Designed miniproteins, single chains. Designs and how they scored, part 71

Each design is a single chain, and the fold is of that chain. pLDDT is the mean over its residues in the fold that is shown.

## One batch from the design tools (miniprotein)

Design m2448
Fold by ESMFold2-Fast:
Structure m2448 (fold): chain A 62 residues (1-62)
Amino acid sequence: SAADLMARMVAVAAAALEAERRGDKKARDAYLNELNDLMFQATDTLTSAQIRAMVERIQALR
């Protein structure tokens, strides 16, 4: 579902930030690659409003 995709993207973004904070660059890059793949799915699946809400949630993780 759209909600599951959004939740997955936030979880992967949070995992990438955690990997970055601990200095695990390989794990960070792997999570960022997964997030990039999920973004291609999101552009076909989510509305512009849902994408905007998703980006705001990810930015709030910083």
Scores: mean pLDDT 83

Design m2449
Fold by ESMFold2-Fast:
Structure m2449 (fold): chain A 79 residues (1-79)
Amino acid sequence: GDELTQKFQDAGLSGLDVRILTLLSDRPMTASEIAGILRISQRTASLRLRDLEKRGLVVSRRVGRTTVYSASEKGKQLV
């Protein structure tokens, strides 16, 4: 379950965080797209994306009415 994604790794990333970074290393995505692909709640996806952005691993941009997320260079190097 999503509750198990709070496990720590050497890089301070959960398994869910690694999966999100892997998806964003392929192409930019919204929180809703990530939630659908990973079969998690949009709330969980948004929370993880904000945490990854604070760590400098993800960047966000507003495109019209939508917020789009992309892996930073540092984020791509971790996956």
Scores: mean pLDDT 78

Design m2450
Fold by ESMFold2-Fast:
Structure m2450 (fold): chain A 72 residues (1-72)
Amino acid sequence: LSPEDVARAAAQVAATHDPELAKRATTLIFLQAGLSREEAERLAQRTVDIVKEKGPEEAERFLRDEIERLLA
């Protein structure tokens, strides 16, 4: 998956109504992308927080840059 695909998928699932499912699913997407468990959990929490505050489009933009940095 490209960083763009990962960012889009993560932002979308982080918008899930169930907060625990949102965090778990977002963490799994980051793990599949190659992040460590610690990085994936930290980034998943930030993604859920951004989606809650600003919505999934803002979260996707944030994640594109962050994932490119972490996977480089």
Scores: mean pLDDT 82

Design m2451
Fold by ESMFold2-Fast:
Structure m2451 (fold): chain A 77 residues (1-77)
Amino acid sequence: MEEVVEKVRELLRKAGLTDEQVDIAVSAAREAIEKYGLDPEAVTRAVAEKLRESGLTDEQVLIAMRAVREAVEEAKK
């Protein structure tokens, strides 16, 4: 769990999201993983919804979805 969350945080920062946006995305990812497990599709969808509600652009949401999916898929291996 913690390793996945930390990987998401690192990937999002590398992708150019602000610390505030990263915190929102990491919080959403943690909540989704607790509810759905390491399901990349369910987790990325939950994060995308939370980020859209928080006012992020479609482009920023797409970047976050890629980072979350990559981190969850890597952890599932």
Scores: mean pLDDT 79

Design m2452
Fold by ESMFold2-Fast:
Structure m2452 (fold): chain A 97 residues (1-97)
Amino acid sequence: DLFEKYVPILAQLSEEDRAKVFKVVDLAEERFKSNGDPIELIKEIIKEVLGIEVSDQQILKYAGVSRTVMEMFGRLKETFLLTVGRVAAEILLEKRE
């Protein structure tokens, strides 16, 4: 799976949490807008699927990127979906700790 190759943290998640990551990615693909705010869309979907409210700073931390990088690459659909998956996986892993 390309997602597991580029989001290796998925291997550390339970089957249930992995399903939640894929649900987040599916909603992100459905709601993606190339001229939208990627951080706000991530916040909306994370709250809807995981029931967690996250700050801009938390999203950037979990994505492992600066705001500038997120603003640039978050407008490319494929890169956005990969980033959303990483953020969701990191949140689910930290929530268990």
Scores: mean pLDDT 77

Design m2453
Fold by ESMFold2-Fast:
Structure m2453 (fold): chain A 88 residues (1-88)
Amino acid sequence: MLSEEEKAILRELLEKGRERIFEIAKENGEDIYDVSSFSEETVEKIEEVAEEMFEELLKRIKNEEVRKAIEEARERMREEFAELKKEL
């Protein structure tokens, strides 16, 4: 079970990531709710934000079970971005 401090870290980083992704989409005039409207450049910038957030999570979270879940989520995210880029 996550400590209250670890939950705060997760919330903080998820909120920061969401803001950055939304800003990138808005700056490029793309609909955040329609991924098919995204340019390859926007997808790459979102991938960079996601990678940075996972890196910060792994740096700040010390619980081994949570770290393993984060690493598994990061791997799945990488696979999803690779698939998305094939469709652009």
Scores: mean pLDDT 72

Design m2454
Fold by ESMFold2-Fast:
Structure m2454 (fold): chain A 81 residues (1-81)
Amino acid sequence: LSQEELVANFETAANNLVSLAERDYPERTAELTAGLNAALAAIRAGDYDTAIALLEQLAARSPPHLAQFLREVARALRDWK
């Protein structure tokens, strides 16, 4: 994938996760958004390993169902790099 495609795919996944959190876990939305923004900044810098690590750390602090989706995004990033 190109850098542009990777960023676009991540933004789509991140927006879906934030929408899910706003509906089902509103108290988690600020932390999730901050964590996803940090991961996106790492992706824009070309630092995919840092982005993956940030997503795994965020998943460890999240409820199991949000953690599952965060780990799927981290897996996708490993496959894309």
Scores: mean pLDDT 82

Design m2455
Fold by ESMFold2-Fast:
Structure m2455 (fold): chain A 87 residues (1-87)
Amino acid sequence: DPVPTEEEFQAAVDSARATLDALVAEARAAGVPEAEIERLRAQFEAELTRLKDVFAADPTDVAAIEAEERRALAVLARLAQLVSRAR
């Protein structure tokens, strides 16, 4: 299994943050309640912190890294679903 480099990991984190920022802008434009947007942003930051901790503990544990990445991406998917429902 491929082991991500620190550069690859940081690029993935930066990409996820850019996706969050775009979805937050779309959610606000679509009229999603600010309280719900802030809850999902807080959840995303918590999952991102766990992802960073897992990577720092053992960057070769691809399965653990992928599991935390899936949790972070699930928050983004939830925000995208709220944008779709608000249309």
Scores: mean pLDDT 82

Design m2456
Fold by ESMFold2-Fast:
Structure m2456 (fold): chain A 94 residues (1-94)
Amino acid sequence: SEKEKEKEKRLKRFEQFFKQLDKDGDGTVTLDEIIAYLEESGVVLSDEEIARLEKIFKKLDTDGDGKVTLEELIEVLSKDEELLEELEGILLGV
């Protein structure tokens, strides 16, 4: 379906973003790594945007280890359209 194709494209953008963050190839990222990457890319995050990222990251971190795998990210975002849209706004600037 058209909607499924668009969602797949959106999820693929997160896969590419995650791979750029995961320089060590361990398949995991931390919130601190995401924030550092955005700041190094010239993105100025507000306190509100940081708090929003912390809330989202905590929801994605189902194991409570402070790390998120690409598989966990894609699974959660595939089921939560609101979260997908919110993360696109913060991380991808759309």
Scores: mean pLDDT 75

Design m2457
Fold by ESMFold2-Fast:
Structure m2457 (fold): chain A 58 residues (1-58)
Amino acid sequence: EKEERLRRLAEEAHQASEDGTPEGVKRAQLAGVEMLRLVGPPDTLTLEQVEARLKELR
């Protein structure tokens, strides 16, 4: 179930970024944050580390 949600979030982020609109970019960033929370084990990645990786991915 988590993997299916990740797939949908990744697709939404990709499509939102393709439009190149500011709103699309924001939606892509929000989807990215949600994906990181679903993928990473809570004990492995702290919120600070998640934010750091998000800056790199942008």
Scores: mean pLDDT 66

Design m2458
Fold by ESMFold2-Fast:
Structure m2458 (fold): chain A 70 residues (1-70)
Amino acid sequence: MKEYEEKVEKELLEEMRKVVEEHKDDPSLAAARITGLAIRAIGDGIDEGRSEEVGRAVVKAMKKLDEELA
């Protein structure tokens, strides 16, 4: 559902932003931690039977983060 997808997207994006802010001088470590957050979110979505919604949320969060860093 759109509301669930938007909530997951917002929460994941906020966590990713914190990682970037904390590790702005270490892009490799930031990338590893962001990857871990995305993998965990996908795993949780599969377990809840919401893999499609979580997959979309992860993609949208990643795209928004990429736009903010450009």
Scores: mean pLDDT 79

Design m2459
Fold by ESMFold2-Fast:
Parts: structure tokens; sequence; C-alpha cells
Structure m2459 (fold): chain A 81 residues (1-81)
């Protein structure tokens, strides 16, 4: 869980720096760890969703928007479970 938290924090830093590709890389890795967890942290999943939505809003790159949407779908699915 702590590794997933660290990856989300790194994604937030990358987003602040405008590095959307790096932010998505960190989020993808964080979601994978959260999916492997028996009880994924809902707060971390919500933070993943928030960052993914910001990437979709700010990047305007169709490939990054698609990757962000996939990450958001994965996080939302885990929250619904």
Amino acid sequence: MEEARKLVEEAEKALKNGDFEKAIDYLTRAVKLLAESEEPDPELLRRVLDIAYEVMRKSKDPELQLKAAIVALAAATLLAS
C-alpha cells in the first residue's frame, strides 16, 4: 500500500510540472498495485481518478487522454467493488 501511495504522490508532482506522460506512468503502476491489493485504499483510488481527469482535461493529446481514461476506468471499477 505504501508503494502505491508513493506512486500517487509522484504522479501529483509530475502533473504539477506538466509532465502528463510521466504522471500517467506513475498512475498506471499505482493502479496495478491497488488492483493486486485485497483491500485497495479508497482515498488513493479517488486521488488516482482526480489526477487522471486532470490529465484528460489539460493534455489534449488523444493518446494520453485514452491512457488516462483507461486508468480512471480501472480505479472506478476498484472503487465499485
Scores: mean pLDDT 84

Design m2460
Fold by ESMFold2-Fast:
Structure m2460 (fold): chain A 91 residues (1-91)
Amino acid sequence: MEKELVRRAAQLAAAAGILAAAYEFAKAHPELFSEEEIEGIRRAAVELAREVIELAKQIEEGREEFLRLARRVAERVGDEELVREAEELLA
């Protein structure tokens, strides 16, 4: 069970990071992306980061690393609430 949760958390964390990078790129290129498209990418990154946090709550080994990854994604997309949620779990 634990190994499967860790693998899933790693995959979701990687996907969230890619979406955060896509958000940063889209935000820097408003000539290529609509405001709606940029918000869609941001929302997808937030959703995956939240799933990483929920999986991290069920994991003992690597929990802090996954929470730090989720916090970094939240910081990059400007989701202040999700940053606080991850920080509280890291305390």
Scores: mean pLDDT 87

Design m2461
Fold by ESMFold2-Fast:
Structure m2461 (fold): chain A 82 residues (1-82)
Amino acid sequence: SAPNELEKLSEKEQLETQIKRLEEMIKQLQETKEKIEKDPEGVLREAGVDLSKKPEALAGLEEQIKKLQEEIEKLKEKLKEL
């Protein structure tokens, strides 16, 4: 059976909701990155991470942001096909 218009609308809403959640996660990660850059001792010490690992922590956040951005692009492509 071919999906009806209501099923297509449901799929669009699910994709749009997932995109919004991923965008919110990126914002939170970018805020965390900014906090580490401005107050590395406060943030990293509270997390129990050595200050010497600041470059690794920032690189990890940047990698996570990039992966989430790639996921958003894939979801946007699926949304265009609906």
Scores: mean pLDDT 81

Design m2462
Fold by ESMFold2-Fast:
Structure m2462 (fold): chain A 55 residues (1-55)
Amino acid sequence: SKIDWSLLSEEQREKVKELVEKFGLSESDALIILGVAEARGEDPYELAEEALKNA
């Protein structure tokens, strides 16, 4: 899928990279988790842990 990285802040890009490296997620999955977490006001790392628990 086409990801427009220019729409993300440097901090958001770093969070996506950390989710990929720490949790073994794809860049697309990490970006989805970050977006969902921001929309819900949730911690993206907690959401990633929940996703892995259900895998």
Scores: mean pLDDT 76

Design m2463
Fold by ESMFold2-Fast:
Structure m2463 (fold): chain A 82 residues (1-82)
Amino acid sequence: SMDKEFAKSMMNFTPDNLIKLARELIEKGKEAGASEELIERLEEAVEEFEKNPSSDNISRLVKAILELYAELKKIERKKELS
């Protein structure tokens, strides 16, 4: 579950948990028709983080995760209201 992976990553902030969450969000984003820009941004953030886990790359990855997660939650809410 996307929500379970998000909670796990926020409770235990490890590289493995962040990458796992990011990949889950990318998959869900593609399935749900989320913004291609947000999906690409997260894909790039994962790649940069795997190459060099600097504080800047961690910050970029977390921001991209939060942005795509927020859009997916908005899509879920719209689906329940329609």
Scores: mean pLDDT 80

Design m2464
Fold by ESMFold2-Fast:
Structure m2464 (fold): chain A 67 residues (1-67)
Amino acid sequence: MELREKLREIANKVREKSEELAKQGKTDEARLLQAIADYLEFLAEDPSVSEEALKRAIEMAEKYLKE
């Protein structure tokens, strides 16, 4: 099971939530989530990033998706 694949899936969900918040007028929150999505996608693309960093990114992103 690839941690990077999970990160890409979560990044897409965070980006989707950012889009929804932007449509609701929550612009600052939407911008924060978009920055997080970009960060997650960057980590998933970079093969030099450690598994520990990938796991931390997944946990952080899950919190934003559940809130």
Scores: mean pLDDT 79

Design m2465
Fold by ESMFold2-Fast:
Structure m2465 (fold): chain A 93 residues (1-93)
Amino acid sequence: IDEVYEAYDKKDVEKLKEIATDDSASLDERLLALQGLRDLKAYEELEEALLELIKSKDTEVRMAAASAAVSLNLEKVVEEAKKDEDEKTREIA
């Protein structure tokens, strides 16, 4: 968690994207990294991170990615979420 805050303070967009897409990081840490990317207006890296998260094996991670994509109007991520195996993830998109 300290790593996410340090990356944000340094405006390290690449490190925030790395944390957001890290399968070993908690969902909370990944969501904080996504928030950091949004706050830094790194929308291209945010979209890339969300495209990775929507392919996650964890349904809760995919649902969170779909919700974020809809709220930010990121069409590429929303279209991937609509094709998801989980019905709830598709309903969010």
Scores: mean pLDDT 77

Design m2466
Fold by ESMFold2-Fast:
Order: sequence, then structure tokens, then C-alpha cells
Structure m2466 (fold): chain A 66 residues (1-66)
Amino acid sequence: MEELKKENDKRIQEESEKLVQELKEFEKKHSGTASSEEVARLVGRVLRRLGDVIEESLERLRKAEE
């Protein structure tokens, strides 16, 4: 159980770092050219994906507990 939790935490961190990197690249390429609506949509999409990853990780932990 504890090993699974550590693996899950590491996976979440790695996925989060990847998404942060994608956001930084988008900002560099579209600095001052992307509309606030486009930026808001991208941020919303990234936040939803992070939520999905976290929820999936929690579901794995719950299933392992059963």
C-alpha cells in the first residue's frame, strides 16, 4: 500500500511537471499574441487534465485497498 502511494505521488508530480512545461512553451510562443480567451481555454483544459490524473490516481489507491 505505501509503495503504491509513493509511486502514485511520483507519477502525479511527473505529469504535473510535463503540463507546466507545455504551458511555459505555449506562453513563449504566444507571448502577447494569444487572446485572454485562448489562454483561459488552455488553462481550463490543463486543469481538467490534472483533475483527471489525480482522480485516476485516487481510484487506483481505492481499488488497491479493496
Scores: mean pLDDT 71

Design m2467
Fold by ESMFold2-Fast:
Structure m2467 (fold): chain A 98 residues (1-98)
Amino acid sequence: SMKELEQKIREEARKLAEEIAKEIAEEFNLPESVREALLHAATLIAEALLKVKAGLGTEEDVERAKEDAVKLLVEAGLSEELAEKIVEEIERRIRERL
């Protein structure tokens, strides 16, 4: 059913986001204060990409998720340049695991 597929997408997105957010936080030496925003950003991108894979979303939805992710990271205290770089790395790592 559609609801079961949407729930599976949310569960897979959460697992991917947790793994990738941890890797990025360690590699970029990000402070604890931005880690919740990083997990949220990774979750938005993972959900958008998984929806595209499932035929439930578009690449335009991915771009919107990336824009929202940059905003979350900037609001958490990162520069726009670093936030954009992190968002590109999140997308790359998720796509490699799909």
Scores: mean pLDDT 88

Design m2468
Fold by ESMFold2-Fast:
Structure m2468 (fold): chain A 91 residues (1-91)
Amino acid sequence: EELEKVIEEIRKIGERFGLTDVADMIIKALKEGKISVKEALRIGTIAFIAYAIEQTALELESPDPEALQAGLERIKQRLVDAVKERIEKLK
């Protein structure tokens, strides 16, 4: 039940922020037993907060839609790489 609830929440947050790749990676690692529920929550929380802050900063500094979109894509890719590396270091 705890695992199922955590998976559902991570999926919803990933969808909300457009970070489905990050969410799917965390969920897969959690289902495979590579990370604990606490580790999944920590990784997810840090990644989603970092994205929200960087997105807000980029929107304030780069009102140009093309520059904003390119910047968001770069941030998402960096988070995917960081989350993957973190999961691989755990187990």
Scores: mean pLDDT 79

Design m2469
Fold by ESMFold2-Fast:
Structure m2469 (fold): chain A 73 residues (1-73)
Amino acid sequence: MTLKVEVELKSSDEKELNEIAEEFEKKLKEAVEEGKFVELKGTGADEVTEEAVRGMKAAAELANKVVAKKLAE
């Protein structure tokens, strides 16, 4: 049971990046509550978008550790 999320960040517009991050955080919370692992495929066009993708991947890895712990209990 894995939630697959794909993001393509073509714009370093701060408002768009914040909206994408908020949507992703909501999906992570739902996945953790449902006991689903998260797989993120992300691409960035520049340094700002690449940094945003790295942050999202780190958040997904943290969520997956929480899910693994819940499923092991």
Scores: mean pLDDT 77

Design m2470
Fold by ESMFold2-Fast:
Structure m2470 (fold): chain A 83 residues (1-83)
Amino acid sequence: SMEEQLAELQALLQRLQDLLGTLLARVRAGTLSPAQAAALRAEIRAVLDQLVAHPVLTPEQQAKLREEAAAVEAYLEGLLAAL
């Protein structure tokens, strides 16, 4: 149903927020190892892939989210290269 699809989308957005929050908090605290950073990045990538592919989105919304996901990945690459 539409309600179930929207709930799934909201859950993915919340998961992304939680993962990014964890990553940034650990970077700020200086407690993030390269192995932990790689694991968090892999989980963030998986959630971004699910968001971009979500069936509730129009092709135009999917294209825009794909661009935004690429920007997030580029930002994360820069952060992780500095560790």
Scores: mean pLDDT 81

Design m2471
Fold by ESMFold2-Fast:
Structure m2471 (fold): chain A 69 residues (1-69)
Amino acid sequence: MERSETVLPTSDLEEAARKVAEELGAEIVASRRVGDTLYAIAESETHRYYIEARRDGDSTRVITARIPR
């Protein structure tokens, strides 16, 4: 499974996850926050993505993976 990782200069997990979803052309359809980690599922017209946003000091580390059919 192909996975990408990026670091955004924000401590807002919801903002970071939303921004990454927007860059993928996807909309967040489900999300859950557990401590300093936000787990989300985003869907575009063609693909589904897993998004994990984790706080890293004053930044947010976002891991994105495309979910295969």
Scores: mean pLDDT 81

Design m2472
Fold by ESMFold2-Fast:
Structure m2472 (fold): chain A 82 residues (1-82)
Amino acid sequence: MSKEEFDLEVELGLVQIEAAVLKLAAPTLSPDEIPQMLAEIDRLIERAKEVREKAKDNPELVASAEGVIADLQALKAELEAR
């Protein structure tokens, strides 16, 4: 594993941890807190997209990043429907 590849795996791991925290917090949100949560979700989606683009030579990292993006998009859709 190169340092660049390791740094991408670490970044994706951090995005996954933050996404899990947001999923746990989502049921506890009041309506006035939803816009801030949506902004955080959008930020995490962009970070995951950057990992996907940079990791193009690593299909497993690309697949993992795509999974995180899909999960975050599903959470965003759920919150937007409230």
Scores: mean pLDDT 84

Design m2473
Fold by ESMFold2-Fast:
Structure m2473 (fold): chain A 67 residues (1-67)
Amino acid sequence: SAAEQARRAAELPGLDERIRQRVLELGAKPSLSDIERSLLAMIRAISRLAGDEELAELADQTLKKAE
């Protein structure tokens, strides 16, 4: 819920949320280096294996935007 998201945002975010924020930061860049693209591909693959479809989709969209 929105209230649960707001409460979570007021506390120190977990590792998954920190990774999500990093993906968003990379998505805001005008271009990505080869290492940054590799990092996004790894995040996408690991997120899919972990069952985090939302994070996997975010990483995939960020990679496609950079192509």
Scores: mean pLDDT 75

Design m2474
Fold by ESMFold2-Fast:
Structure m2474 (fold): chain A 79 residues (1-79)
Amino acid sequence: ELKKLVKLGDFYVSLIALYDPERAARYRNELSEAYTKNDIERLKKLVEEAKKDFDRVLKRSNLTPEEIAEIKAEIEKLE
């Protein structure tokens, strides 16, 4: 559970970093702190927030439908 949350969070944050590196850096710091403290509830909240921000970024992107499908496939592998 913990490892899956970290991998999923890192993936979303890596994609956010392409459009908003400052926000991505804040997510990385908060995820790292929550992971170090074994705070699963905080990790879940941060991953959900990162997913929401990622979805927003994806909608504003100029990515092709094929690129979006590839990203979604990678997310499914991490879940």
Scores: mean pLDDT 75

Design m2475
Fold by ESMFold2-Fast:
Structure m2475 (fold): chain A 75 residues (1-75)
Amino acid sequence: SAKQGAETLLRTLQLGVRRLKEAPVEEQPRLLEDLKTIYDQLKKLTEENPSLEPILKEGEQLYQDAVKFYQERVE
């Protein structure tokens, strides 16, 4: 189902953010691009299934946390 797909993408984002924070700084850009791809997939799924908006909102927060973490390390 679309909901199960969204929950799987959210779980993948949660694990990916943890991996990014533990990774060497030189690996973080690749991991961040992977997270963006997953987040974009979740956005597309939510456009087709608006009831998934709460899951998208949580995924957006996770992705933004990863972006901010990376930006603070490369200043």
Scores: mean pLDDT 87

Design m2476
Fold by ESMFold2-Fast:
Structure m2476 (fold): chain A 92 residues (1-92)
Amino acid sequence: MKELIEEALEKIKKAKSVEEMFEIAEELVEELRKKMEELIKEGAPREELLELLKEIHRWLVPVVELILDALGLAPEERAAARADLAAMLATG
């Protein structure tokens, strides 16, 4: 999963537009969701799934920051946008 996030981060750095960055982020969210569903079907313990979700959230921070930087938001708007984007990336 970390590798998927690192690959998406590299793609976002090469993106030509904010729209392309969002497309990459949406694709990442779908892939992370599929991986979590696979682990649930394999009978992974709830505690392991929760710890993995916390790690995924930490790994997504650089992705969120790059997108926010590309949007050129004012500092006061970044906190709200950061929360919304992080929620979108973490939950699908």
Scores: mean pLDDT 74

Design m2477
Fold by ESMFold2-Fast:
Structure m2477 (fold): chain A 66 residues (1-66)
Amino acid sequence: SLKDELLTVPGVGEALAERLVAHFKTWEAIREALENNGEALKELGLPDEQLKQLYAQLSTLLDQLA
């Protein structure tokens, strides 16, 4: 599932994985958010430092899955 895959991301725990699933729902939506310079990730209301780490980790995972 999307949640199980997100849990493999360093720094992503159950709470953050659930928020990502609730907000984006699919990997396609997450990919589109990253292609849009992570603008949609800002809607999660995370601190800038955590947001930058999340962006980098999600980009790495999506590159690995491609």
Scores: mean pLDDT 77

Design m2478
Fold by ESMFold2-Fast:
Structure m2478 (fold): chain A 87 residues (1-87)
Amino acid sequence: MAEEAYEAARKIADELVKTLPGVLRAAVGLDGDRITVHLFAESEEAARKAAEELIKRLKQIPGVEVTDVRIERAADGSAVATIEARA
């Protein structure tokens, strides 16, 4: 169910913030069946690496499909990866 996938996404995002260098924080939202994860990183490379690991782990959850992946670089050199999934 979407709520179980949302809880799993929150735990994965929290783990990535704790374990991956350059990942500063994460925000996870649920809107109906749509899960959105924002990974805030000190660089585009760190954001891309965190997004790749999150996508890999989300794909292991039955019924979860990754629908969109975006990486946006800020003027200060930091970046945000946005991953959208449906469950």
Scores: mean pLDDT 85

Design m2479
Fold by ESMFold2-Fast:
Structure m2479 (fold): chain A 68 residues (1-68)
Amino acid sequence: MLSDEELREKLEELVEKAREAIEKKDEKTLQEVMDQLEELLRQSRNSEIISEGIEALSEIQKMKDEVE
């Protein structure tokens, strides 16, 4: 399992990848990033990390809705 620090780093990386995919209108990459975020949340045992991941998904969804 990933450490809390690794999970946070992964969340930040995925949010940045999602932002780039939205800017490029790359739906495939965006879906892959969202799938990876959901999988990371499913594997997490830390409620704080889960909360941060849910907020990240919400932010990505808002960005997608704004551009779509």
Scores: mean pLDDT 76

Design m2480
Fold by ESMFold2-Fast:
Structure m2480 (fold): chain A 80 residues (1-80)
Amino acid sequence: SEEEENFKWNLEQMKFAAEALEPYARTNPEGVAALERLKEVLDQLEKETDPEKKRNLFGEAQRLLAEVARLALATRDALS
């Protein structure tokens, strides 16, 4: 289905983004904590079969990814 194809694509993109941010996020405890929480939610999202729960977990993953990115960028700016 289109929804399942979109879900798989978005999940894969979020995993790649998390991996790319890991070297920067790991520079502080807040970044490490946010990244670990994101990894947990992404794992739950991959295993979830209920469409409503998938939507809720997807929203949580997007929010956590934004937080990880914010913390990674803040670390970069502090080093400038």
Scores: mean pLDDT 81

Design m2481
Fold by ESMFold2-Fast:
Structure m2481 (fold): chain A 65 residues (1-65)
Amino acid sequence: SLDEKFNEEAKKLNEEWSKRIREADEQAKGMTPEERRQLTLREVAEALRDIGDLIDKYIAEKKKL
């Protein structure tokens, strides 16, 4: 079903972002507090965009029913 596909894609996105956050934390160890803050804000913005894109895709597919 469309809902199952959405849940599967959401799970993949969550796993992907969990890895990216851990990688960003590791990279941030050599950064100043301000550089770390800027990296965090950029990562948060990208995560929100990815979530929005997934939701928009779900809504568009639901309308095609």
Scores: mean pLDDT 82

Design m2482
Fold by ESMFold2-Fast:
Structure m2482 (fold): chain A 88 residues (1-88)
Amino acid sequence: MKKVREVVNFATAAALRIIGTELQLLLDESKSKEEMIAELNKIYQEYLKELEELRKKHADDAEVQKAIDDAKKLIELALKEAIATIEE
């Protein structure tokens, strides 16, 4: 459970940061929609890189691998929702 909990906590923090960044960007009068989307994609790529490092660290742990796959889907969903909101 400890290793899976670490991945779940990471995924939750990542999703919340994407949502918080979306809110901050929507309130920022100085940025274009293209700049907002670029900033969100940058944060997303940073989290993907960290998840792949966790995957390598726990390569033989099938439960952790599945948790990372589920985390990637959650973070990707948060990004897609944030981009959709900005594009409105």
Scores: mean pLDDT 79

Design m2483
Fold by ESMFold2-Fast:
Structure m2483 (fold): chain A 84 residues (1-84)
Amino acid sequence: AQAKLDAIIEELRKMGLSDEQIEERKRVSLYSALGILEAAISFTDDLIARAKAQGAPQSYIDQLQKDRDALVAQRKEIEEELKK
């Protein structure tokens, strides 16, 4: 996600946008990504709860937990970027 944002920023520079305009667009994109990730984490928590309640295979539950951990890691990266 971060690497893809950096690639988009590089393309915007080539289009003649100012550093100030690029930083503003980056900030707006980071807030949008944060909201999407929080919604995805909440949805995954619901999936894990339902899977456990329905007696789904442990391998499926483990995969959902791994997916959740990846989303939480991405959220942390965006939160740290927004603090700078």
Scores: mean pLDDT 80

